# Designed miniproteins, single chains, continued (2), part 107

Each design is a single chain, and the fold is of that chain. pLDDT is the mean over its residues in the fold that is shown.

## One batch from the design tools (miniprotein)

Design m7928
Fold by ESMFold2-Fast:
Structure m7928 (fold): chain A 70 residues (1-70)
Amino acid sequence: SLEDIVVEELMRDLGLSREQARAALEIGKASGPDTSPAEVARRIEEATGVRLSPADAAGIRAAGLVLREE
């Protein structure tokens, strides 16, 4: 599925575990388009313990919003 491809990409590019990648995507899906990348990154760090750049968090938010429309 597209979701599995995104999870695999996050694991490879960001060094996340599968569990961390899935948690990050769920936060991305739950985030609105008005949620700042910095706020998305903070929520991911609180949930997973992983520090992400705002740019990486913006990408995760965008992917989550697309996946939610499927």
Scores: mean pLDDT 83

Design m7929
Fold by ESMFold2-Fast:
Structure m7929 (fold): chain A 65 residues (1-65)
Amino acid sequence: SKEEELQKLIDEVRAELERDMAAAGVEPPPSIDYSTAVSYLFARGEGGKVRRLLDLGIEIEKEKE
């Protein structure tokens, strides 16, 4: 489902964030939300991933109508 695809993408972003924070010697957060995932990808210049995450969010909202 689109919701499962969104959660999978958020989990992948969290794994990338954890690696970056661990490399910097910083404790990673126990979880991240959708907004945090979008902000992280935007800050890294990963426009394609930002677009996919936003598109999935929009599609999920439309499917709940």
Scores: mean pLDDT 77

Design m7930
Fold by ESMFold2-Fast:
Structure m7930 (fold): chain A 70 residues (1-70)
Amino acid sequence: SEKEKFRERLKKEILGNPLLTDEQKEQMIKLLDEKLKKGVPLSVIEEKLRQAVRALVAGDPQKAIDILAE
């Protein structure tokens, strides 16, 4: 399904991000799965992940996690 393809793509992006610890990767994937289970639109999840990546690049991994938790 499109949802499964989207999940696998984002999971690969999270796992491949060198700015994240293994614990942060696990937490971000869990938050992604929670949003998908709740039926949050894929475009909204993608925008949230984009904002989270910007926070990571700015040196704030906690803000990135907080953005995904919204």
Scores: mean pLDDT 80

Design m7932
Fold by ESMFold2-Fast:
Structure m7932 (fold): chain A 67 residues (1-67)
Amino acid sequence: SAEEEEIIKRTVRDAEEALRLLKEQGLLTPEQVKELEELIKKLKEAKSVEEAFEIAGKIQELLKTVL
């Protein structure tokens, strides 16, 4: 549905913005940048809100490691 597509698009935008800010602050290793970029790529390919939230959860787990 259009609503699900918009939720996924917003989730992608939020993840991309978080990656941009963390890279700008120098808080990520090159390996963490690569892993986040791969997860964001998978997020862009998500076919459902449930799939998008599963991938977003993996991004959150990775971000916990950098704090």
Scores: mean pLDDT 82

Design m7933
Fold by ESMFold2-Fast:
Structure m7933 (fold): chain A 115 residues (1-115)
Amino acid sequence: MLKLTESGGGTFAEGSSVRLSGKISGPVELIFKVGWFRKAPGEPPKFVASIDLSGEVSYHPDVQGRATISYDKAKSTLYLDLSNLKKEDTAVYYEVAVTFLGEVTEGEGVQVTVV
């Protein structure tokens, strides 16, 4: 079973940047797609960004041009770099991994607060 461990959360100034990291452990060879989702208070979970086995990236329009997703295979670590932070970016950010077996694993997430 995959284990997802996120880090890099905290309190950030509006207009600043953050790097979130998601360490993946377990059978990483079964992963075909990984991404970031976020959940703000009172809102449904929202897609942020994804990267697949071929390196194809996808971004939600709300973060397009401000977000960069990357995966370091040697470290089995997924990154999300988010720039020009807005108060609306305040949410719990969590990693999602999808395997070739159709299994979905979600991390517990990290709080990002923009002030």
Scores: mean pLDDT 87

Design m7935
Fold by ESMFold2-Fast:
Structure m7935 (fold): chain A 82 residues (1-82)
Amino acid sequence: SKKEAMRYYVGAGVAEGLARMKLAIAKLEGSDEETIKKMKEQADKAKKYLDKAKEAAKKGDAEKAREYAKKASEAAGTNAVF
């Protein structure tokens, strides 16, 4: 179960990383302040779920890790299925 929980934690990390990369690209492309703010909020929300997935993974809770990974993916706007 801990190995499965760790895989979900990794998935949540990928989702948060993609949201952060999207935010960085938007800043480099000179996107408007409102768009940057929205993307930052999405990335920050994905980070909160990533942190929760990490805590679930430490406890070997694969079900909770999967739940938080799905929420991180949803916040990041990715198509990842867990």
Scores: mean pLDDT 83

Design m7936
Fold by ESMFold2-Fast:
Structure m7936 (fold): chain A 60 residues (1-60)
Amino acid sequence: DEVIKRVAEKELAELAKKYNAPELVKEALERIHEAIDARDYATLKEIARELKKKLEELAK
């Protein structure tokens, strides 16, 4: 799952730049790596959804 981790890192780096929220993105990235290692893709999807919502609220 190294490819999935690399894709997640790249996408999250772009989100950190877009929303100027590197700390939130860093925290989400650590949790995403844990979910990928555990093969818990349901939790991974939930983490991504919550991060997107939090970043969109910060942009307002």
Scores: mean pLDDT 74

Design m7937
Fold by ESMFold2-Fast:
Structure m7937 (fold): chain A 55 residues (1-55)
Amino acid sequence: SEARIEALVEEARRAVAQGDIERGRKLYLEAASLIPDPAKREALLQELAKLIAEA
């Protein structure tokens, strides 16, 4: 469900913001695996890459 994807992404963003990059990465990958649209999945993974680079 979209609500589950949103919850995983929010938890992943909090993890990255707290410096827990490995947890954030795992949660982003789990959320991405639930997204059937390849473009939306790619955008989410690009967000992860940007957050890690800026941390």
Scores: mean pLDDT 80

Design m7938
Fold by ESMFold2-Fast:
Structure m7938 (fold): chain A 79 residues (1-79)
Amino acid sequence: MEEALKVIEEILKKYGFEIVKITRLPDGAVIEAKKGDTKVTVTLRNGVFTIETDDLELAEKLALEIQKKTGLAVRIVRK
C-alpha cells in the first residue's frame, strides 16, 4: 500500500503535478493532483488504480508508468 502510493506521487511529480490531497481509506487511497488547470485523481482500491482526468493522452502515459512500476491493473476514466 504505502509503496504503491509513493510510486504514484513520484510519477505525478515527474510529470509536473502538485499533490493537492491524499485521502487514506481502509481499503485504499485517493490522490488528487493538479498542474495549472489540469486535474488528475488517482484512486487505489482492491489492488486496482483508477485515473480520472480530461487529458486522455496524459492518462495513458501515467497508466503505463504505474503498471510498469507496480504491476497493478490501471483503469482510465475521462472526467
Scores: mean pLDDT 80

Design m7939
Fold by ESMFold2-Fast:
Parts: structure tokens; sequence; C-alpha cells
Structure m7939 (fold): chain A 68 residues (1-68)
């Protein structure tokens, strides 16, 4: 899966959690910020930074999903 595809998948998972009422506003904002930072890094050609932000977003989503 490409970094772009990973961003889209994580964004869809976040939207699903928001629609299900399973995230707080703070959690949704944190995830949106991480995804935005990943997108900006990818647009700048900084693949390593984009990967780091995506890893953080994935871990955060997993924690939220387990605690929901």
Amino acid sequence: MSLEERILELARRLVDLVNAGKVTEEQANELSTLLDQAIRALQAGDVDTAERYLEQAEKKLEEIEKNA
C-alpha cells in the first residue's frame, strides 16, 4: 500500500469512528492533525516524516478502537 493509500484508509477509519460517536473531539482533532502533517510531508517529498506521522496516526486509531 502506498503512503497516499494509507492516508486515505486512515481518514476513512477516522470518519467511521466519528460517525459512530466513538471518538472525542480532542481525539478526532489529534488524528486530523497527524494526517494533515503526513499529507504536508508527502507533498514536500519528505517520505520519512510522512511515514512517522502515519505510524503515529495508526497507533492512535488502534488505541481508540480498542477503548471504544
Scores: mean pLDDT 82

Design m7940
Fold by ESMFold2-Fast:
Structure m7940 (fold): chain A 60 residues (1-60)
Amino acid sequence: MEIIKEAGEVMREARQLPPEVARRVLDLATKALKAIGDGNFDEAKKYVEEARRVIEEARA
């Protein structure tokens, strides 16, 4: 549940970023959700963390 909420949060934040950055974040969030569906929570967490890093770099 928590990791799904985090994926949703990064997707929401991506909507306020430049299109090229937003698309990368959304791709990573989508991969995280697919990993959750496959039971690969470690992979999902890595994708969410990478998405957060991309967002932070864009906002720095």
Scores: mean pLDDT 80

Design m7941
Fold by ESMFold2-Fast:
Structure m7941 (fold): chain A 97 residues (1-97)
Amino acid sequence: NAEEYLEKGKEYYKKKDYEEAIKYYEEAIKLSTDPRIIAEAYYGLGLVYEEKGDLDKALEYYEKAAEIYESLGDYKGALEPGINAGLILLKRGVEKL
C-alpha cells in the first residue's frame, strides 16, 4: 500500500540512498489518494533534493507539502516544510549577496 512505499522512502533516505528514496516517495504519491500521505512524500522528496544540493526542487517539494497540509488545516504538518523552504530561501539569498 502507499504507506509502505512512504516508509521505504524514509528508510532509504536514512541510508542516504537518495535515488531509491525518490522512487519510493514517487510511488507513494502515485498510489495514494490520502492527501496526508502525499504531503509526507512531498516533504521527503524535499529533504532528498536538499541533500543532493538541488535547492530548486527541494523548495518546490517543500512548498507542495506545505500547501497540502494547509489545505487540510494541518498547520503543525505544514510547519517543518515551511521552515525548510524558508531556510533554503535564506541560504540562497546569502549566496547571492
Scores: mean pLDDT 87

Design m7942
Fold by ESMFold2-Fast:
Structure m7942 (fold): chain A 55 residues (1-55)
Amino acid sequence: GPPPAAELPEERREILQEIADKLRAIGDALDAALREARETGASISEAIRRAGEAS
């Protein structure tokens, strides 16, 4: 098995678990925000196109 020096202390395991959970939540929120930004960009592009066609 791995040498004892390779074992993570319990405190480090708990911190890593908390960080992983927080990173997952941040990742989900960022992905949602990026999707909204993309949709907003598409809406702006469509509005510009329509304004150009009306001139």
Scores: mean pLDDT 76

Design m7943
Fold by ESMFold2-Fast:
Structure m7943 (fold): chain A 68 residues (1-68)
Amino acid sequence: GLAELTRLLIELSDQGHKKATVIIDGEEELEIDLSNAADIAGAVLRAMGAEPKKVTVKVGDKEYEFEL
């Protein structure tokens, strides 16, 4: 859910990752700066407001998928 998405983005930021790509329902792609709290908040708000069924987060060579 949204809590798991928020937690992942914060954890990736804490691990020193600087950028991530958030993909909403496989169609909308958001590139975010993980050092910018407003970017993290914006991605979470976009996921919540769009009522997506699936969100994918890509960082480096790793990919994470969430059902909402």
Scores: mean pLDDT 78

Design m7944
Fold by ESMFold2-Fast:
Structure m7944 (fold): chain A 75 residues (1-75)
Amino acid sequence: MEKEIEIEVLISLARMYIGLAKILLEQGKLEAALEALEQARRLIEEARKAGAPEEEVKELEKEVEELEKEVEEKK
C-alpha cells in the first residue's frame, strides 16, 4: 500500500509539473518552463524506480521530451 501510494503521488506531481510547464511555455517563461520539466522528469524517474507502469512512464517521458524540444526551439 505505501509503495502504491508513493507511485500515485509521484505520477500526480509529475503531471502537475508538466501542466505547469505548458502554461509557462505559453506565457513565454521559457526558463521557468524548463525548471518545471526538470522537476517532472525527476518525479517520473522516481515513479519508474518505485514500480510505476512502464506504459504510463513512457507516455509522461514523451510529453516532457516534446515540451523540452518546444522550449529549446523558442530560445
Scores: mean pLDDT 82

Design m7945
Fold by ESMFold2-Fast:
Structure m7945 (fold): chain A 66 residues (1-66)
Amino acid sequence: MSVEELLRAAFDPRRAEILLRLLREELSLAEAAERLGFKRPSDLTREVLRRLGMSIGELKRKAKEE
């Protein structure tokens, strides 16, 4: 599965799009967290790891390999 497919399977379309923008470096981690309704960037990082088993850094690396 591509990173886009993984995100769209694990998150609703709006959240998946915001996360894709984060992975493309169009948003900072703090901006993405705010747009997704998290109080702290660490809450977003934890939620991504919980749902996908991959860190944001690992997802960025995988996206560059595709």
Scores: mean pLDDT 84

Design m7947
Fold by ESMFold2-Fast:
Structure m7947 (fold): chain A 78 residues (1-78)
Amino acid sequence: SLEDLQERLRTASVQEAADLLAQAAIESGGDMSVLEPLARTIKEAHGSEVAAQILLLAVPKIEDPQVRENLVIAWTSV
């Protein structure tokens, strides 16, 4: 569930969080209702600097440019 994924992201390492974020973005097809809560959770749990590192690691794992764009939009909206 989304709630289970949010809990995993709170305690994940930077690399694990990036992998989970990229997977969620791909599997949801860039669904903002998934990506916004995940972006918020990562920023709150890890702080802005580490959260930015997670985003930078996640983005290259996403092949679909629309999904990539939606992740970046979700990131700036929270």
Scores: mean pLDDT 89

Design m7948
Fold by ESMFold2-Fast:
Structure m7948 (fold): chain A 78 residues (1-78)
Amino acid sequence: SSALEAVELARRAIEAIEAGDLETAREYLKRAQSLANPAAAEYLRRAIEALEAGDLEGAIEYATRGAKLSLAAHSRAS
């Protein structure tokens, strides 16, 4: 499921942010955004904006919300 793949990519992005690997985090967030439904993709887009602004806590929060919405979409489609 593209929704589950988006969840896994968002989770890896959060791990990369926590490790200080912001370039890898941005790449995972962009990939997650492309696979997510529109609602989840909006939060992942905000996570990228927060990351580019240096707001690491905001980036993690938005990525987490995007992952939760993508997981909910998978549950409805299954």
Scores: mean pLDDT 85

Design m7949
Fold by ESMFold2-Fast:
Structure m7949 (fold): chain A 106 residues (1-106)
Amino acid sequence: MITITQSPTSVTAKIGEKVTFNVTASEDVNGQVEWYKQKPGQPPELLIKNVSERVEGVDERISGSGSGTNFSLTIEKLKEEDFAKYYGKVTSSDPVTYGNGTTLTL
């Protein structure tokens, strides 16, 4: 079973700034990393699949990167809509593994 650590746990930023969230896996995940956004009272929304592939409709300011055991989600030029909780997910394990999430606040 693959374990993942997500950091930071929380970050405070301003509109127009850049933020990066990180996931570190206990072993190689074969590029099977997804990133999700969740606002209070809403279901999780898939943003990125296969490390760096943006889902249709996801803003180009949002990008995923990484390889092996270390992966990141970067959001540039923060907008009001970006302030939410973000989760990394590893799909190469059974069961699938979620990070504990990063809360982005204004």
Scores: mean pLDDT 83

Design m7950
Fold by ESMFold2-Fast:
Structure m7950 (fold): chain A 61 residues (1-61)
Amino acid sequence: SEAEEYFRLGVKYYQEGDYEKAIEYFQQSIDLYEEAGLDTPLLKGARNLLKQAERELKAKE
C-alpha cells in the first residue's frame, strides 16, 4: 500500500540520519493509515519512529 511505501521511506531516511525527511514520510504514512481507518502494527511503528525522529532532530537543534 501507499502507506507502507511511505513507512519504508521513513525508515530509510531515519537510518541515513535524515530525520527531517524521516518525519515527513512517517507523517504521510500515519495520515494514510488514519484516513483508511486501519489499526495496524505499521501505524504503531510509524508513530513510535516519528517520535524518535523528532527527539533526534531536537538533539541536533
Scores: mean pLDDT 82

Design m7951
Fold by ESMFold2-Fast:
Structure m7951 (fold): chain A 62 residues (1-62)
Amino acid sequence: SNIEKAAKLERELWERILSGQATEEEVDKAIDEIKKLANIPDGVYDRLRDEARAALEGRKKL
C-alpha cells in the first residue's frame, strides 16, 4: 500500500541521514514523496522535516 511505501521511505531516509549520506535536496524530496504517498497534511510532516534537516546539519559538521 501507499502507506507501507511511505513508512519504508521514511525509515530509509533516516538511515541515510544518520549515516551522513543524505543531502538536503534528498531530504526535501523524500519528505515530499512520503507526504504524497500517505496523503498526510503538511503540518504533520513539519516536525519530521525540521528534525531531518537538523540531523543533516549535525552530520555536516562532523
Scores: mean pLDDT 71

Design m7952
Fold by ESMFold2-Fast:
Structure m7952 (fold): chain A 74 residues (1-74)
Amino acid sequence: SVDELIEELERLGLGAYLAAVRAGRLAAAQSIRDLMEQTGREIKELEEKGELTEEKVREIKRRFEAGVAAALAA
């Protein structure tokens, strides 16, 4: 469901953020936080338009996962 995909996204983002903070990787943590805020805005906009679908959330999740990986690799 859309709600399950959003919950998975939130858990992934928070987990990555907390791991980066604990590791002292403050630049990576900030990048992950910024990505979480941007992703949250995109989802909210789609929901407000009545366009929030599982397919769109899966695409957003894929981009989010790639963005987190990039932040952690920097």
Scores: mean pLDDT 87

Design m7953
Fold by ESMFold2-Fast:
Structure m7953 (fold): chain A 95 residues (1-95)
Amino acid sequence: MSKEELELEIEVSLALMSLSVNKIALDNLLSKEKPDKKELEELKKQLEKVKEKLEELLEKAESLDESPEIKEMIEELKEAIEEVEELLKKIEEEL
C-alpha cells in the first residue's frame, strides 16, 4: 500500500464512521412518535456534509491506479453515497 492509498483509507474509514453515527442518530429520531423538526434539519446538514466528503473521496479513489483494494474502496464509497441519499430522502419525508 502506498502512502497516498493509506491516507485515503484512513479518510474513508473516518467518513464511513461519521455516516454510521449520523444513521444511528436518525434512527433514534425517527423512533419517536413526532420527531423534532430542528433535530432533523441539523441532521440533514450533517448528512449533506458527509455526502460531500464521500463524493470527494470517491473522486480521489478513482484517480488512483486500479488495485483490488482501491476497487473495493470505490464500491464501498458508492454504496455509502447511495445510503446517504436514502437517509436524506427519509428526512425530507418527515419535514
Scores: mean pLDDT 84

Design m7954
Fold by ESMFold2-Fast:
Structure m7954 (fold): chain A 73 residues (1-73)
Amino acid sequence: MSKEELELQVRAGVILLEVAVLKSLGEETPLSREAARLAVEAIEIIDAGGDLEEAEELVRRAEELLREAKEAL
């Protein structure tokens, strides 16, 4: 695994962990659900040896949505 692949997987994993925490607190929203979905899609692209630029864009979008979800609390 390249450093770039590892960094993207870690970022995606952090999003999934934060979404899981929000869900456990009853704070799950459509935005946090969409963030988790995009993070999973990014991990699937990396695992398939796909386009890392596409995976990075998905992670970046997921991070934006998670931020919006937290700001709406």
Scores: mean pLDDT 84

Design m7955
Fold by ESMFold2-Fast:
Structure m7955 (fold): chain A 65 residues (1-65)
Amino acid sequence: SLEDLAQDAVEQAKKEAPVEAAKFPQGYLLGSAQKILSVLQDMGVPKAEWLPTATKTLVKDIKSA
């Protein structure tokens, strides 16, 4: 599900950028991941690419904040 993919993207982002991720509440990280996944779905990106792309984008966003 989209919710499960968002949770997985958040957990992976926390492993890759734990210090930056700690600056944001869990709900914000989940909401951000869900928005990224929705954009990928709307753009017709293949589902197999959603999790790795959402994780990479989320990590980039929290490091740039």
Scores: mean pLDDT 86

Design m7956
Fold by ESMFold2-Fast:
Structure m7956 (fold): chain A 54 residues (1-54)
Amino acid sequence: ELSAEELVRLALEHFRLGTEALRAGDDRAGEEHGNQGVAFLEQAVAKGAVLGVR
């Protein structure tokens, strides 16, 4: 459903929100956003890997 580019954008937004949460002292929210960002990035890489297969 989501393109690799959309998944990268979602990962970056979650990383940004996680950083802001950590700066605000919300370590739990920061870690959860970081984990979601990694999950979206892994999905984007998987889509890119399929396109990169010769």
Scores: mean pLDDT 76

Design m7957
Fold by ESMFold2-Fast:
Structure m7957 (fold): chain A 58 residues (1-58)
Amino acid sequence: ATDEELREAAEEAARAVSEVTGLPLEDVRAAVLKAVEAEEDKTAAAERARAFAEAVLG
């Protein structure tokens, strides 16, 4: 995945987590982006983040 695709996937996951948990979006966004960027397979990381966001939001 491109850096932009990875960033978008991380943003979607962060918003989903923030909505479900009530944690501040900025804190969740920083944590999710850091976790996704730490993955060696950026494409798999992006797909996993999007799947998580979709599962959380329905």
Scores: mean pLDDT 73

Design m7958
Fold by ESMFold2-Fast:
Structure m7958 (fold): chain A 55 residues (1-55)
Amino acid sequence: MEAERRREEERRWLDELRRGHELSGNTEWPELLDPAEREAARREAEEAGRRAAEE
């Protein structure tokens, strides 16, 4: 459960980073999960950041 819990926490962590990114534009640890998830999360953060930064 420890490893699974950490993974879930990190996922929620990324989700919160993304939400915070829309408000402040802060995303420093969006690439800490598995490569596949990191790529997806990074893509999401990049789009959100691009939008937030432009807006």
Scores: mean pLDDT 58

Design m7959
Fold by ESMFold2-Fast:
Structure m7959 (fold): chain A 78 residues (1-78)
Amino acid sequence: SFEKLFKDYIEKGLLNFVKALYESILKRDGYKNAELLTNLGYVYDKLGKKDEAIRYYEKAISLDPNNEKAKELLEKVK
């Protein structure tokens, strides 16, 4: 439907914007914020970029082995 296509278009635009913001913050931090890495992985997954999502979830777990959210999201994407 048109409504679904329009919603998907807006969601993809917002996801790409949030992705760019998280990447900018993480680059300055040296990719050491496990919560932001988890959030960035989620954004990549929603954009259909599963390989990138997996890499960011694995990086988040490497930095914080107690990050249950990253572990849950990693299992769902694999």
Scores: mean pLDDT 82

Design m7960
Fold by ESMFold2-Fast:
Structure m7960 (fold): chain A 98 residues (1-98)
Amino acid sequence: MTEAEKKIKEAVEEGRRVIRELSDFLLEIGKTGSYEAARLAAQTLAEVRRLLDETIKKAQEYFKKDPEKAAKLAVEGLERIRRLADEGISEAQKLVDS
């Protein structure tokens, strides 16, 4: 496995961990009875799933032509996924705590 291929694989696996984290968070928020918080958590999960699918597609598309660019796109995609997830969790938690 090349270094670029390894970076893409690690980024995708980490993105899948973020999806699991958000799924667990959504279940926990659902127990609070806050409809607005649960809705925001669900929307964040849907957006993170969409971004991960888009990131995988772009990385696969570029891999044959420019593996280093594919790896960079995967890492940048993961950074956006992590940022969106962290922001969504923070905002949903504020709605519960308010």
Scores: mean pLDDT 86

Design m7961
Fold by ESMFold2-Fast:
Structure m7961 (fold): chain A 61 residues (1-61)
Amino acid sequence: SMAREELERLAQKAALAAMEGDREKAERYIEEIRELGERHPELRGMAEAAVEAVRRLLEEQ
């Protein structure tokens, strides 16, 4: 689905920002991922997993 593809793109952008140490950019993408999961309940689990993964990357930097 287009929503799933959007989630995957946002997750990749968030992870890249987190790995680069850009916390503000990573947090903005996290907010977009959360909003997408709220609009698409079928993707909520994937959105939550993506947010958790990005937060862990931020902790490692």
Scores: mean pLDDT 86

Design m7962
Fold by ESMFold2-Fast:
Structure m7962 (fold): chain A 75 residues (1-75)
Amino acid sequence: SSALERAQARGAEAMARLKEWVELAKAGKLDTLTDTQLVAVTSYMSAKGEDEELIKKLVEKAGGKGETVYEIIKK
């Protein structure tokens, strides 16, 4: 169906954008990310258990919003 195809296309695009933000974060380009993007990357990396040192930097840069997400995922 056209609705399912559009939903799948949007999901694929969203995942591709998230992966771009993750690569920017891994490259140390945190200043290029918005607060929303920082929270999304922090949530994704925390859920995967990737690089705790980078997650801490993401939390600090997100001004506490990422901290809440990180603490919830760690529990």
Scores: mean pLDDT 70

Design m7963
Fold by ESMFold2-Fast:
Structure m7963 (fold): chain A 82 residues (1-82)
Amino acid sequence: DYFEQGLAYFGQKKYEEAIEYYDKALEEDPDFAEAYYFKGEAYAALEPSEENREKAIAYYKKALELDPNFYAAKANLQRVLE
C-alpha cells in the first residue's frame, strides 16, 4: 500500500520519500483526502521556504475540499496561515 509506505517514511522524517509515495497513492485514488492531508504535513515538515509553505496550504485546502469534516486539515491549515 503506497499510502502506508508514505506514512512509514514520514515517521522516519524522510519527507521527500513520503511525498513520493503519497503521490503514488493519489495516482490510484485522486480523491483520497488523507493522502492530500499527509502530503501537506510532509511539505510543512520540510525546510522552511515559501514554496513548501504554499504547497502545504494547497494540500490542506484540497483535503478539506474533499472532506469538509477533516478537522486535522482545518486546524493545520489555520496554523500554517499564521
Scores: mean pLDDT 86

Design m7964
Fold by ESMFold2-Fast:
Structure m7964 (fold): chain A 58 residues (1-58)
Amino acid sequence: SEEVERGIELLRQGRHAEGLVTIYNAIISGKASLDEVVARLEAEGFREQAAELRLIYT
């Protein structure tokens, strides 16, 4: 998802709140799956952010 890529880029810039909001909006809009986003964030080294997303959707 383009919106997930944008969110990850914001995280890389240290803009974590904006990045996470962008990713949340992509997931709730059906543009990305939670599991795919979590796997992508873990692969990119954003493991804490991946855990935070899982907690919000639990």
Scores: mean pLDDT 81

